# Designs tried in a protein design run: designed miniproteins, single chains, continued (4). Part 17

Each design is a single chain, and the fold is of that chain. pLDDT is the mean over its residues in the fold that is shown.

## One batch from the design tools (miniprotein)

Design m12598
Fold by ESMFold2-Fast:
Formats: C-alpha cells, structure tokens, sequence
Structure m12598 (fold): chain A 91 residues (1-91)
C-alpha cells in the first residue's frame, strides 16, 4: 500500500514511484519509460539498491499492464513484492 511505502521511503520518494507508474501507464515506448524512471529516481536521491528494485518493479508492471493474457500475476502482487524487497534492503 501507499502508506507502507511512505513509512519505508518517505512521502517524496513514494510520490516519485507513483509518477513512474503513471509514466509507464501513458508511454508506449518501454525504453523511454526506463529512461524517465531512472532520471526520476536519481533526482529524488534513491540509493542504488532501492533504485534497482523500483526499476525492476516498473519493468514487470509495464509488462503486466500491456499483456492481454493474465498469467496469474496482478499489479497488487508486484506492489507487494516491491514492498517486501525494499523492507529487506532497509532492515
């Protein structure tokens, strides 16, 4: 959930992740999505380890959102995976 991300990363970095999701939902060029996401994460001062997890999440999110066949993985599953990975990195 957004509240859990805010507790782990703070509000500003959580809003940056929300912006990256918005870009992935609006942009049809995957390379442009990754380029813009990388820039946003750098500008927001993400650690390299957290930035890599957010980029991996955006890659999976983009693939899931643009797939016509649900393979049992939901956006909620991907958000939960991101939360768990960030919690592990910050522990």
Amino acid sequence: STERLERLLGREQTLVIARAIGIAGLEDDFEEVLRRTRELLREAGFSPEVAEEVLAFIEKWYAAANSPEPNGITIEDLEQELLERIEELLS
Scores: mean pLDDT 78

Design m12599
Fold by ESMFold2-Fast:
Structure m12599 (fold): chain A 70 residues (1-70)
Amino acid sequence: LEEALRLAREAAELLPVDPEKARELLEEAQRLLDAEAERVRASGDAAAEERLRAALAEMQALLKEAVERA
């Protein structure tokens, strides 16, 4: 989860200067988030679901800010 967020932050920083690299990092972050979502769903852990929702919201906010700056 933290790794996916780190990749998303790096992608947001890279978006205005290297959009191809940013896209690759975002695809990797999305794959990691999808894998985590499947694990969380299988576990039934409410705390893990809450952390996942917070991470998704942070990633979405980062992407929105990056687009506004670009």
Scores: mean pLDDT 75

Design m12600
Fold by ESMFold2-Fast:
Structure m12600 (fold): chain A 73 residues (1-73)
Amino acid sequence: HMSREELEAEVARALVAMLIALDYHSKKEITEEDIEETYKRAKEFADSLPNERARQEALRVAEELYKEIKEKL
């Protein structure tokens, strides 16, 4: 049904979301600096992915979560 490239993109997207969630969940207090650091690491991880679709989806999720969390703080 789904191509390997599409599957890899979906997994990368979910993994980035999980990494961001885990980082915030592990902290007792979340500062603006923590948000910026988590976003930077998420983007660096996404940029390291060899699959272009995976990179695009991972970056999109990282940006979306960054915006949502920043707006709530």
Scores: mean pLDDT 76

Design m12601
Fold by ESMFold2-Fast:
Structure m12601 (fold): chain A 66 residues (1-66)
Amino acid sequence: SVEEAREALERAERALAAGDVEAARRHLQKAETILTRLINERGADDPEIVPLVERAAALGRRLRAL
């Protein structure tokens, strides 16, 4: 669900803020899995999904820069 994707992203962002890079990657992977399913079910242009995809992409870029 959208709520589960949001919660996974929030957990990933909190883990990264705490310096727990491995937990951040794990939670981001969970969020990406949920978002992939949501995109397939509702479409990539869904206004509830677009901001979560953008958040996941931004977090992924931050983690890759480490």
Scores: mean pLDDT 86

Design m12602
Fold by ESMFold2-Fast:
Structure m12602 (fold): chain A 91 residues (1-91)
Amino acid sequence: AALSAAELAAAVAAVLAVVREHAAELRAQALAAGVLDPAEVEARLEAELAALEARLAADPEGSLAEIRKEASTETGGRNAELAARLLAAIA
């Protein structure tokens, strides 16, 4: 039913790895498109990653449940790939 401490740690690490990889892809795409200031893109991605890391550290089980819920309700669009990767990492 509930994840063990080792399974929680593995799921947290997997989620963070997926999000960091996706953030790197978004940064590269935004810079290539020339639509955003590079410093603005980097600052936003770093702030969102730091917030996610803090959230996962404070409540790993609850945060993973929220991520799974949000990812499982994602339908189409640019977030579909991220949602699929997050669900695979948590499952």
Scores: mean pLDDT 73

Design m12603
Fold by ESMFold2-Fast:
Structure m12603 (fold): chain A 69 residues (1-69)
Amino acid sequence: DRLRRLIEEAERGFREGAADTSLKPELVEEVLKGVQEVAAAVELTVSKKLKDEEAAREAEELLREIEEE
């Protein structure tokens, strides 16, 4: 569950940063939804028991990109 761990940490960081102020709630919600959707796609891939390490790595990289966007 390394991807889940990363997502949880990212969510925690985002939550703390957003709580500081200045970020519009709409923007924060949009980013969180994007991350959640990617997480769901990753979970589906894992559920299929796909042993492709490359696919897992791609999903992890995609999560980082979504987090920044």
Scores: mean pLDDT 65

Design m12604
Fold by ESMFold2-Fast:
Structure m12604 (fold): chain A 72 residues (1-72)
Amino acid sequence: DAFQAARAGDLAAVEAAVARNPDSPENWVALGIVYFKQGKLEEAAEYFRRALELDPDNVGARALLQIVEEKL
């Protein structure tokens, strides 16, 4: 799944998951996690915002976005 790929740092697998299911907020959160782990905070923030566009009540995306914005 996308979160297992994100834990492994497998960007290509997470990108493929997003491409197949772009309406899944969880896939965008997984993509943000990969970029966050790589220190790419601006890109991570964009993907967490995309997840919140799909699901404004996504607690994980909101919390992770707050952490990333504090580090920017």
Scores: mean pLDDT 82

Design m12605
Fold by ESMFold2-Fast:
Structure m12605 (fold): chain A 87 residues (1-87)
Amino acid sequence: SSEELRKRLEEVEKKLKEAIEKKDYEELLRNGEEAIRILMEAQRAGDEETVKRAEEVLKKALGVMNEENYNKFVEIAAELNAERKRA
């Protein structure tokens, strides 16, 4: 339901902010993926309000607005994680 999607998105937004503060890139990726799933579910449901909110959350937290931009973000974050494991 639209109300269920909004509650999931609010929780994801909170977790994304916490992940950024902690520099927890694994948690950032996990919650970014969940935000994209919510965006896709809202698009299929025709929930324009939740689509708009999900795009705003993704843009502000990750600089991405859609699945294609998110996949590029995942590639960059994976490279950063690999560099950290080599340090």
Scores: mean pLDDT 76

Design m12606
Fold by ESMFold2-Fast:
Structure m12606 (fold): chain A 82 residues (1-82)
Amino acid sequence: ASEATLEQLKKAVDKYAEIVREAIEKGELTEEQEQQLLELRRLIAELMPQLDPAQKAELKAYLAKKNEELTPLGREYEEKLE
């Protein structure tokens, strides 16, 4: 897997976390934000299989750390990424 793929995934995770945090702070999720979150979820799901085992371990650690910061997100990911 390319270095660019791992970096793209990390950026997608960061964007996802930022949008969710903003929605929680505002107390609402806009239609535009919901669409962006769906696109980011699809991108992450499509690119994750392209990573080598070491890159997957790094991404999983990164995602786990972000999920600890966003407990509502962690609950949904536990059901879908288990």
Scores: mean pLDDT 72

Design m12607
Fold by ESMFold2-Fast:
Structure m12607 (fold): chain A 67 residues (1-67)
Amino acid sequence: DLELRAGELMRKGQLLLREGRYKEAIEYYREALELLRQLDQSDPDVQSAIDALERQIASLEEIEKKL
């Protein structure tokens, strides 16, 4: 189940963020994003999740660049 796997990767990314491991967290979020993009993108919940995760990754990348 791609949705379950994406959820697990997002959870791991969140744990890494709490540990201050930004670069590793971004990689887990990117993997989750790739799985979500394989789901039915006509589903507004899937599109909302993709959009939110893309914005989160972009924000974290900007933070990582300033460290």
Scores: mean pLDDT 81

Design m12608
Fold by ESMFold2-Fast:
Structure m12608 (fold): chain A 88 residues (1-88)
Amino acid sequence: MREEAYKEAVELVRKWAEMLKSTYRALLERGALSEEEYEELLAEIEKWEEEKIKELEELLKKGASPEEIIDFGLGHSEEDRARREALR
């Protein structure tokens, strides 16, 4: 169960990263970003993705619930996390 939640959360993080990459690629194609700015943004997205996947691995190791793991995969900011917790 938790391992399945981890896999789902990782897929959510990867889908978010791909969506951001696609958005920035469209901005590059329209001339709103330079190639240098685009490469910097891609590097930031890849670093973010790696950091979030590592955090998910640590949650799995610490025995976090499947719900916590999935919520983390959906959340990409501390503010979004706090909002969801307030609704419990």
Scores: mean pLDDT 73

Design m12609
Fold by ESMFold2-Fast:
Structure m12609 (fold): chain A 80 residues (1-80)
Amino acid sequence: SILLRALEKMREIARKHGNDEIAEKLDEAIQAYKNGDWARAYKILLEIYEKYPDFFEQALAELTPEERKAVEEVIKFLKG
């Protein structure tokens, strides 16, 4: 899954920058996604987007175009 790979890379970026709280939220989103609870994974991703916009922008810059698009499509879907 392209989205799963994007979430795993975002978690690595959070850990690399010492953002343990964001890394823990991303780990929870990854576990929810792997367990088929996509609604929970998407809600956590949206929370990171809304509460940590600077981190979100930085993380997207380090993703591939395909991974970035997968993340952006989830955010657009949830915001309407």
Scores: mean pLDDT 88

Design m12610
Fold by ESMFold2-Fast:
Structure m12610 (fold): chain A 75 residues (1-75)
Amino acid sequence: MAKELIEKAIEALKNGDYEKALELAKKAAKLADKQGDLLLRGIALSVMSEAYAKLGDLDKAREYRKKAQELFEKV
């Protein structure tokens, strides 16, 4: 389930495993998209943004934060 992948991604962020967090969040975003769950997709994109920021990719962090905000405006 997308929620379980998000929980694992957040755990990876807390552990400093930013690449794993990004991979899990990408899987969660894709699954949430297939399920039509805008809220879970937004949360997954927010986790991707945080992971990119921690990896030093500030441009992608800003891009995914914006995408998450746009989805949250629809819920």
Scores: mean pLDDT 83

Design m12611
Fold by ESMFold2-Fast:
Structure m12611 (fold): chain A 55 residues (1-55)
Amino acid sequence: SLKEKAIEAFLKGDFGKALTYLSQLLSKGEISEEQFLKAYEALQKGDLKALEEAL
C-alpha cells in the first residue's frame, strides 16, 4: 500500500520519496489533510512512531 511505501521510504532515509507517497495518499482521499500534516511533522522530526500513528 502507499502507507507501507511511505513508511519504508522513511526507514531508508528517503524523505523526498516518503513525502511523495504522503501527497499521493492525500490526493486519493486515503488520508485527511490533518493526517497529512501530522505525518509531515513526524517525517521532519524523524519520528517513526508518530508517522505510523498519523497513517
Scores: mean pLDDT 86

Design m12612
Fold by ESMFold2-Fast:
Structure m12612 (fold): chain A 72 residues (1-72)
Amino acid sequence: EEEKQKIIDELFDLGVEAVKKAVELTILRRELAKTTDPEEQARLQSRIDELNAEMDRINERVKELEKKLAEL
């Protein structure tokens, strides 16, 4: 049971991080759509790319934990 709880706790923390990053991505995409400054567009796109990579890592970790939880 304690091992299951540890996995559940990590999944919860990852879920919170995913929501935070998803909100930031939504805001940045809206800002990118409104901006006409090429330097600002480049900065916003760089941050969007970074967040997408972070989200991919979170999704991979979630899948690993879900598989481990199913095997317990």
Scores: mean pLDDT 86

Design m12613
Fold by ESMFold2-Fast:
Structure m12613 (fold): chain A 59 residues (1-59)
Amino acid sequence: MKLARAVKTVESSSPAVLSFKKGDILEILKEYDDGMWLVRNLKTGKVGLVGKDLLELLK
């Protein structure tokens, strides 16, 4: 399982973009060519898109 940690809190008004808090652990489901990753927040179970620059890879 490929995991990342959120480096800052993000609140999104878009249903396609995931909202999360700094320190949340996210599972990377798919990487897109435009630098967006489809991720799942392990705390909330929500799935959405996030910019890869907002994430720190764990393993």
Scores: mean pLDDT 78

Design m12614
Fold by ESMFold2-Fast:
Structure m12614 (fold): chain A 100 residues (1-100)
Amino acid sequence: SLEEQLEKDIKELRKKFYIEMLKVLRKHAKNPELQKRIDEAIEKIKKTDNLEEMEQIVNEVFREVMKELTPEQRDELMAELVKIARDYLKEIEKLKEKYS
């Protein structure tokens, strides 16, 4: 059905969104050990189909990266993450329009 295809496309888009978030977090991470954990997190997201697990991984990494950053660096990170989130929401709207 169109509804089943929409659900599949939303899941694929959300997976892409989480991977893009982690790549940005990796660029802003200063600790080499944290950068390695982020690389491992990206590989876990690529291999899992569990959206709740993906979200938890991203939230945990986000928290750890934020702890390393100055207020100015946090503002720069947040600006990049907000752009990714806006792009993701636009793609979700396009998918919903396509399957309407």
Scores: mean pLDDT 87

Design m12615
Fold by ESMFold2-Fast:
Structure m12615 (fold): chain A 99 residues (1-99)
Amino acid sequence: GADELLERAIELAEEAKRYAEEAIELAKKALETKDEKLIKEAEKKILEAEILLGLARIELGLAKKLGGSEELIEEAEKLIEEAEEKIKEAKELIEKAKK
């Protein structure tokens, strides 16, 4: 049902946030070492995070139309926002690492 879509949206958003956090760590190491390979690995993690976040938004949108739980909708929206913020932070660090 709608709540199953919300649970998937939450899981996808949590995974997107995790990939973005991994990208932040890689980008921070790239800033110190100037290692272009770490920059490319961080970019790959961000691409994966953006794909997962896109899927989370699709699942959330469908659940809202089907009348899912307000509490789960709020949780999914919060996690999506947190994932977006982490992706943005990682992208800023990647650009800084590129000089």
Scores: mean pLDDT 89

Design m12616
Fold by ESMFold2-Fast:
Structure m12616 (fold): chain A 95 residues (1-95)
Amino acid sequence: GELAERIEELRREIEELLRRAEELLEELRRALAEGDEERARELREELLKLIEEIKEKARELMELAEEAGDREALLFGIGAILRAIGLEFDIELLE
């Protein structure tokens, strides 16, 4: 049904955003190692915006998963929130 299709769409979107966040975090680490302060600033801003998007989509997924009784999707959403929080801590630890 439409609810299950939206849950699948959100899972796919969150997986793609998490993959992009991991790539941006690696690029941020490289920019910092190279002393490129301007690139590091731009990457940090982009990464923080992406983390907020992940959290927003994960919350939507969790709400729809509860409505559908989809335990797997609910746990995925919780996991996505925890991964987003972990990424925020990784950024804070980079200065």
Scores: mean pLDDT 89

Design m12617
Fold by ESMFold2-Fast:
Structure m12617 (fold): chain A 72 residues (1-72)
Amino acid sequence: SHASDEEIRELLRRETEELERRRESLNPAELRVLDTAVEELRKLESGEISAREAAERVLQVQHELYQQELAA
């Protein structure tokens, strides 16, 4: 079954907070993912996007960075 929007929201918030705590130890790709997650979470909390949309946007950035690494 698909995760509920509430479960996705809580997971995204928790994972973003954990990464933010480790900010100083993140590599540039991880830092970009974190910055994206922070921005998308901000939009989610303002009601601009759904939890699923926020999660999809973070995954899209992770995918693009992975593809960029493979192409280099």
Scores: mean pLDDT 79

Design m12618
Fold by ESMFold2-Fast:
Structure m12618 (fold): chain A 65 residues (1-65)
Amino acid sequence: MLKEAIAMFVMMSIAQEEGVEVRIERVGDTIHVTLRGDPAARERAAERIREYAKSLGFKVDITLE
């Protein structure tokens, strides 16, 4: 859906701002986000993405590599 596409784009932008590599996919009703890079940057990106998703009512599962 359009809302989900926009949310995924914003999540990707957050990861890019924090300097981490991101892979995003939709699995059922959940947005699955994989973040790869520097450990501290991954944590910051994950926190920002979780906060953003929670504010909009999206379900997110975040994996750190």
Scores: mean pLDDT 83

Design m12619
Fold by ESMFold2-Fast:
Structure m12619 (fold): chain A 68 residues (1-68)
Amino acid sequence: SDLERQIAASRVGAEVYRRALAAGLPREEAQALANKVASLTFELGGEVGVEEARRRALAEAERAIAAA
């Protein structure tokens, strides 16, 4: 359901925000990344399911943090 996808997206966003801050990203950049991967989780959740969407979104966040 859209609600389940939204909950998954919110949880991924919160996790990525904390990880980005811990990695030393400024708050604005951490929030932008969190918003990006939350949206990715929501969109992909409709195509591949929320569990797979979460894995892909977290992998994308890890790559972005490593590149920063």
Scores: mean pLDDT 87

Design m12620
Fold by ESMFold2-Fast:
Structure m12620 (fold): chain A 53 residues (1-53)
Amino acid sequence: SEISRKLKEAYENGDEEALRKIVEEHRDEILADGSLLGDLTPEQRARVLELVV
């Protein structure tokens, strides 16, 4: 998905501010459908989930 692509890009670039902003903007979508994170590595997914909860 576009959300997972943006999250992956922000993480890989070390852009913590962009990563947090994307999670904040899409928190409800991520919580409703965890499969949106399916394209992320386990480490990337764990980081996103820390920011969501």
Scores: mean pLDDT 78

Design m12621
Fold by ESMFold2-Fast:
Structure m12621 (fold): chain A 76 residues (1-76)
Amino acid sequence: MLEEYKKVAAELEALMAASEEARAAAEAAAAEKEPEVLAEAEKIIEENKDNPEKALEEVNKLLLEAAKELKRIAEA
């Protein structure tokens, strides 16, 4: 999971470096989605407070999906 996140994040960074339009689109989308992603992460942590390993796994999955969506937006 974390390795997939790093790969997607690196691909997103490469897209943003190659295009000013891609960077602007990704940054705008990130700002819009940040409150929603943070709220979902807080729910995951609270629901799994007695199992931090599971909480970390679910949060990493959430971040991976968010990164994939930002990459999709940057590619457009």
Scores: mean pLDDT 75

Design m12622
Fold by ESMFold2-Fast:
Parts: C-alpha cells; structure tokens; sequence
Structure m12622 (fold): chain A 89 residues (1-89)
C-alpha cells in the first residue's frame, strides 16, 4: 500500500467510525449479542491491520504512521467496550 492509499484509507475509516460506534450501541440495545461480538472481532482485526500498515510506513511517513496507530487504539478501545458490555448482559 502506498502512502497516498494509506491516507485515503485513514480518512475513510475516520469518517465511518461514528457510524460504527452508533451501530455497536444499537446492537447492544437490541440484544444482538452475537452480532456485537462479531463487530468487536472485526474492529480488533482492523486495528491489527492498521498497526502493521503503520510499521510498514514508519520510514516513509512517520506522521501518518502515528495517525494510523492512534486510529488502531481507538478501534481496540471500542472493541473492548463492546466486549465488556456483552459480558454485563
């Protein structure tokens, strides 16, 4: 993946994040726990991919790599919050 492609991906994921957060909330409210677990798993997978991409791009664009890691941390936190809420139900 090029720096330009990674920048476009970052922008897209940032734009989608509020919708994903809302979807997670709706799934929990509706008691769709299996779908909420799948969403958490998908978010963890996405975070891992972003971390690997950040490692690959570190030398070419350290600032972009830092932004990718920050987004990965946000996705992991959202996954953890979903998993904690599922365990409480």
Amino acid sequence: MSVEEARALLAQLRAELPLVEERGRELLEEGRLEEARRLAEQLRGAAERLRRLAEELEAADPALAAELRALAERLERLAEELEERIEEL
Scores: mean pLDDT 85

Design m12623
Fold by ESMFold2-Fast:
Structure m12623 (fold): chain A 60 residues (1-60)
Amino acid sequence: GPKLAVATKDVEGVPGVILTLKKGEEVLVLKEYSDGNVVAKSLKTGEVGLVGASELEYVS
């Protein structure tokens, strides 16, 4: 199922493409790609977009 993760830094997004995040914001990881990109949903805004896996830390 989807995994909970937290942004480790501010991410400047691109509307409709890359998710905009502030450090400490929670996301739900929907899909992981082998290229290091992740499709995630912001729990704050409900927006879905791409974010680098390196920008996230998974919550156990």
Scores: mean pLDDT 81

Design m12624
Fold by ESMFold2-Fast:
Structure m12624 (fold): chain A 56 residues (1-56)
Amino acid sequence: KEAVAVKDFPAATPAVVALKKGDRVRVLKEYPDGSWEVEKDGRRGLVDSRYLEIVS
């Protein structure tokens, strides 16, 4: 499913994906701790779900 970033999310480590408000990502997996595994521009990583809104 698709999600859009509702605010900027900085990448602090290589395991996470940096996002800018308005970026669209594909959600691959949702974890119980609130982290989502996403794919953006061919890169995969973790993002805090509070920065994302599902659009489909």
Scores: mean pLDDT 74

Design m12625
Fold by ESMFold2-Fast:
Structure m12625 (fold): chain A 74 residues (1-74)
Amino acid sequence: MEKLSEEAIEYLRQAIEAVENGDRDKAIELLKKALELTKNPVAKARLQYAISLVEEGKLDEAIKVLRDLLEDYT
């Protein structure tokens, strides 16, 4: 299985923290940075889905998607 880059993983960890703190704008910024570094189409789709969940205020669902993504690609 292809792993995410260390920089993308760091942005994902920071994005999870931002979501947990309720900082949606910061979370979206960090997720978009992770997305730019991601080439795997499945990981890219999951990141786009997580961004949509944050934008919709579905923060618990977004955290779950992001944590599952880290487990699968780290």
Scores: mean pLDDT 83

Design m12626
Fold by ESMFold2-Fast:
Structure m12626 (fold): chain A 55 residues (1-55)
Amino acid sequence: SELLEKTLELAEYLLSKGDYEGAGEVLVIGGRLLIQQGDEEAGKELIERGKELLA
């Protein structure tokens, strides 16, 4: 999925800059969009990971 790849690339970039909050938000938003597109398993994993970064 191009959406999955782009979401992970952006989150990795933000993490490399120390922006844990931005990375968490990107993962949650990307995960929600993946669920809407039918990639429910991948989307749920990204949302869970993003919530951990925002905790």
Scores: mean pLDDT 87

Design m12627
Fold by ESMFold2-Fast:
Structure m12627 (fold): chain A 106 residues (1-106)
Amino acid sequence: EEEEWRRRAAELAERAAREAAKAAALATGHGVLAATAAAIAAIGAAAGARFGLPGEEVARAAEGAARAARAAAEAAREEGKEEAAEEAERAAELAERAAEEARRAA
Protein backbone atom coordinates (compact mmCIF):
# COMPACT_ATOMS: atom_id res chain seq x y z
CA GLU A 1 0.00 0.00 0.00
CA GLU A 2 2.77 2.52 0.88
CA GLU A 3 4.74 1.26 -2.16
CA GLU A 4 1.64 1.71 -4.34
CA TRP A 5 1.12 5.45 -3.60
CA ARG A 6 4.85 6.10 -4.16
CA ARG A 7 4.67 4.43 -7.56
CA ARG A 8 1.51 6.37 -8.53
CA ALA A 9 2.88 9.72 -7.33
CA ALA A 10 6.23 9.13 -9.06
CA GLU A 11 4.58 8.11 -12.36
CA LEU A 12 2.28 11.16 -12.34
CA ALA A 13 5.19 13.50 -11.51
CA GLU A 14 7.32 11.90 -14.26
CA ARG A 15 4.47 12.50 -16.73
CA ALA A 16 4.20 16.11 -15.48
CA ALA A 17 7.94 16.55 -16.16
CA ARG A 18 7.52 15.22 -19.74
CA GLU A 19 4.60 17.58 -20.48
CA ALA A 20 6.53 20.53 -18.97
CA ALA A 21 9.52 19.60 -21.18
CA LYS A 22 7.20 19.61 -24.23
CA ALA A 23 5.94 23.04 -23.16
CA ALA A 24 9.55 24.29 -22.98
CA ALA A 25 10.27 22.95 -26.50
CA LEU A 26 7.19 24.78 -27.89
CA ALA A 27 7.71 28.03 -25.94
CA THR A 28 9.87 31.13 -26.46
CA GLY A 29 11.46 33.69 -24.13
CA HIS A 30 10.24 33.58 -20.54
CA GLY A 31 7.99 30.60 -21.34
CA VAL A 32 11.06 28.40 -21.97
CA LEU A 33 12.61 29.18 -18.58
CA ALA A 34 9.28 28.82 -16.74
CA ALA A 35 8.47 25.46 -18.36
CA THR A 36 12.03 24.20 -17.73
CA ALA A 37 11.67 25.15 -14.04
CA ALA A 38 8.36 23.24 -13.92
CA ALA A 39 10.00 20.15 -15.44
CA ILE A 40 12.86 20.26 -12.89
CA ALA A 41 10.36 20.66 -10.01
CA ALA A 42 8.33 17.67 -11.26
CA ILE A 43 11.51 15.54 -11.55
CA GLY A 44 12.28 16.46 -7.93
CA ALA A 45 8.81 15.38 -6.79
CA ALA A 46 9.14 12.05 -8.65
CA ALA A 47 12.59 11.42 -7.13
CA GLY A 48 11.24 12.25 -3.66
CA ALA A 49 8.45 9.71 -4.06
CA ARG A 50 10.82 6.99 -5.33
CA PHE A 51 13.58 7.70 -2.74
CA GLY A 52 11.25 7.46 0.26
CA LEU A 53 10.48 11.04 1.33
CA PRO A 54 7.38 11.40 3.56
CA GLY A 55 4.07 11.83 1.74
CA GLU A 56 3.70 15.39 3.03
CA GLU A 57 7.08 16.40 1.54
CA VAL A 58 6.33 14.68 -1.78
CA ALA A 59 2.95 16.47 -1.84
CA ARG A 60 4.59 19.87 -1.23
CA ALA A 61 7.15 19.21 -3.99
CA ALA A 62 4.39 18.18 -6.43
CA GLU A 63 2.30 21.24 -5.47
CA GLY A 64 5.36 23.40 -6.21
CA ALA A 65 5.71 21.73 -9.61
CA ALA A 66 2.02 22.42 -10.34
CA ARG A 67 2.43 26.13 -9.47
CA ALA A 68 5.54 26.35 -11.68
CA ALA A 69 3.65 24.70 -14.56
CA ARG A 70 0.73 27.15 -14.23
CA ALA A 71 3.21 30.05 -14.30
CA ALA A 72 4.71 28.52 -17.46
CA ALA A 73 1.25 28.32 -19.07
CA GLU A 74 0.62 32.01 -18.27
CA ALA A 75 4.02 33.04 -19.70
CA ALA A 76 3.40 31.01 -22.88
CA ARG A 77 -0.02 32.64 -23.41
CA GLU A 78 1.47 36.12 -22.91
CA GLU A 79 4.00 35.25 -25.65
CA GLY A 80 1.26 33.88 -27.98
CA LYS A 81 2.37 30.24 -27.65
CA GLU A 82 -0.98 28.54 -27.03
CA GLU A 83 0.28 24.98 -27.72
CA ALA A 84 3.04 25.46 -25.13
CA ALA A 85 0.44 26.82 -22.67
CA GLU A 86 -1.75 23.72 -23.21
CA GLU A 87 1.16 21.35 -22.46
CA ALA A 88 2.08 23.39 -19.36
CA GLU A 89 -1.54 23.21 -18.09
CA ARG A 90 -1.44 19.43 -18.62
CA ALA A 91 1.80 19.30 -16.59
CA ALA A 92 0.09 21.25 -13.77
CA GLU A 93 -2.89 18.84 -13.72
CA LEU A 94 -0.58 15.79 -13.53
CA ALA A 95 1.51 17.38 -10.75
CA GLU A 96 -1.69 18.16 -8.79
CA ARG A 97 -2.72 14.50 -9.10
CA ALA A 98 0.73 13.43 -7.86
CA ALA A 99 0.26 15.70 -4.82
CA GLU A 100 -3.18 14.16 -4.12
CA GLU A 101 -1.73 10.62 -4.17
CA ALA A 102 1.04 11.69 -1.75
CA ARG A 103 -1.41 13.47 0.58
CA ARG A 104 -3.56 10.33 0.89
CA ALA A 105 -0.46 8.63 2.32
CA ALA A 106 0.26 11.45 4.78
Scores: mean pLDDT 88

Design m12628
Fold by ESMFold2-Fast:
Structure m12628 (fold): chain A 71 residues (1-71)
Amino acid sequence: MKEEEEKKIKEAERLYEEGLRLYREGRYEEAAEKFREALRLYEEVGSEEALKKAMEVAAYELAAAVKLVFK
């Protein structure tokens, strides 16, 4: 179980980094998708550290969504 959690955290980190790159490039739709995937994995892990990261990712997901609405 510990190894599975570590794998999920590494995958979530990768997705979050991809989302940040896409967001920086103005690719908000793709960024939002990556942020949603990362958020799901952090929530599945459920540790205090993972949930803090989930809140951070959720803020960026919201920011990307706002950019999409106001194209």
Scores: mean pLDDT 82

Design m12629
Fold by ESMFold2-Fast:
Structure m12629 (fold): chain A 109 residues (1-109)
Amino acid sequence: NAAAEAARAAADALAARAPSGVFRGEDGTRSARIEVRLPEKLDPLQELGLQLAAGLARNAAAELESGELDYFELRVEGGRITVLRVGGEERGKILEELARNQANFEPLV
C-alpha cells in the first residue's frame, strides 16, 4: 500500500529529525501527503510535537493498510503541525462541513 508506505516513511523521518521531506503515496482510493520542514533549532515543546506527529503518521499507516483511512495529510512547518484524517464516505461530508464552518466564523470577525 503506497499510501501507508509514505506515512511510515514520514514517521521514520520525523523520528530521525530529518530537516525536510515530502512523502506522497496513492493506492487506489487511498492517499497520503506528508510535508516536513523543521526549523534549524528545535525547542523542547517542538520536539514533543514531532514525537506526536511521528506517532500520528505511524498510526495512519496502519489505518491506511486496514482501509479505515482513505486520506491522511500531515504538515510540519514553522513549528506548527496540521493533521487531516478522512475515511470512506466521510471525505466529502467533512470537506463540506469545514467549508460551512469557515463561512459561519467569518461574521464573528
Scores: mean pLDDT 72

Design m12631
Fold by ESMFold2-Fast:
Structure m12631 (fold): chain A 55 residues (1-55)
Amino acid sequence: MSVLEKVAMHETGLSLEQLKEIAKAKTDEELRELAEKYGVSVEEVKGAKEAILAE
């Protein structure tokens, strides 16, 4: 997890706490809201979530 967490942080510029909030989101609407809130794209948020959950 720690290596993938660092990769997700590097790609999105988000903190570990923000990435944990993204990992808890279950719907595309929640991911869009978090992307707006953190000033990143929806695709970046989805990519970060997949990276955290896949490995």
Scores: mean pLDDT 70

Design m12632
Fold by ESMFold2-Fast:
Structure m12632 (fold): chain A 81 residues (1-81)
Amino acid sequence: MNEVIDEAIGLLSRWADEADFDLEVALTLHIIGLTIAKKYNDGEGAVKLLKRAIETLRKFGAPDEVIADLEKAREKLEKAV
């Protein structure tokens, strides 16, 4: 679980570094939420937050490969809960 949350945080952080300010703020809030979920071993909360982060990226037009990598991390996380 924690390793998969770290993978998801890494993917979001990498994209946030290339994003405009509004998207960077939105992704940073999701990263903070995932970090809190990891600290409290809240796998269900982490899945919910990652789904919201993916929807945020889709709305901002992130590349399909970024969405695919995050969806794989979400699937791994759902199996680890």
Scores: mean pLDDT 77

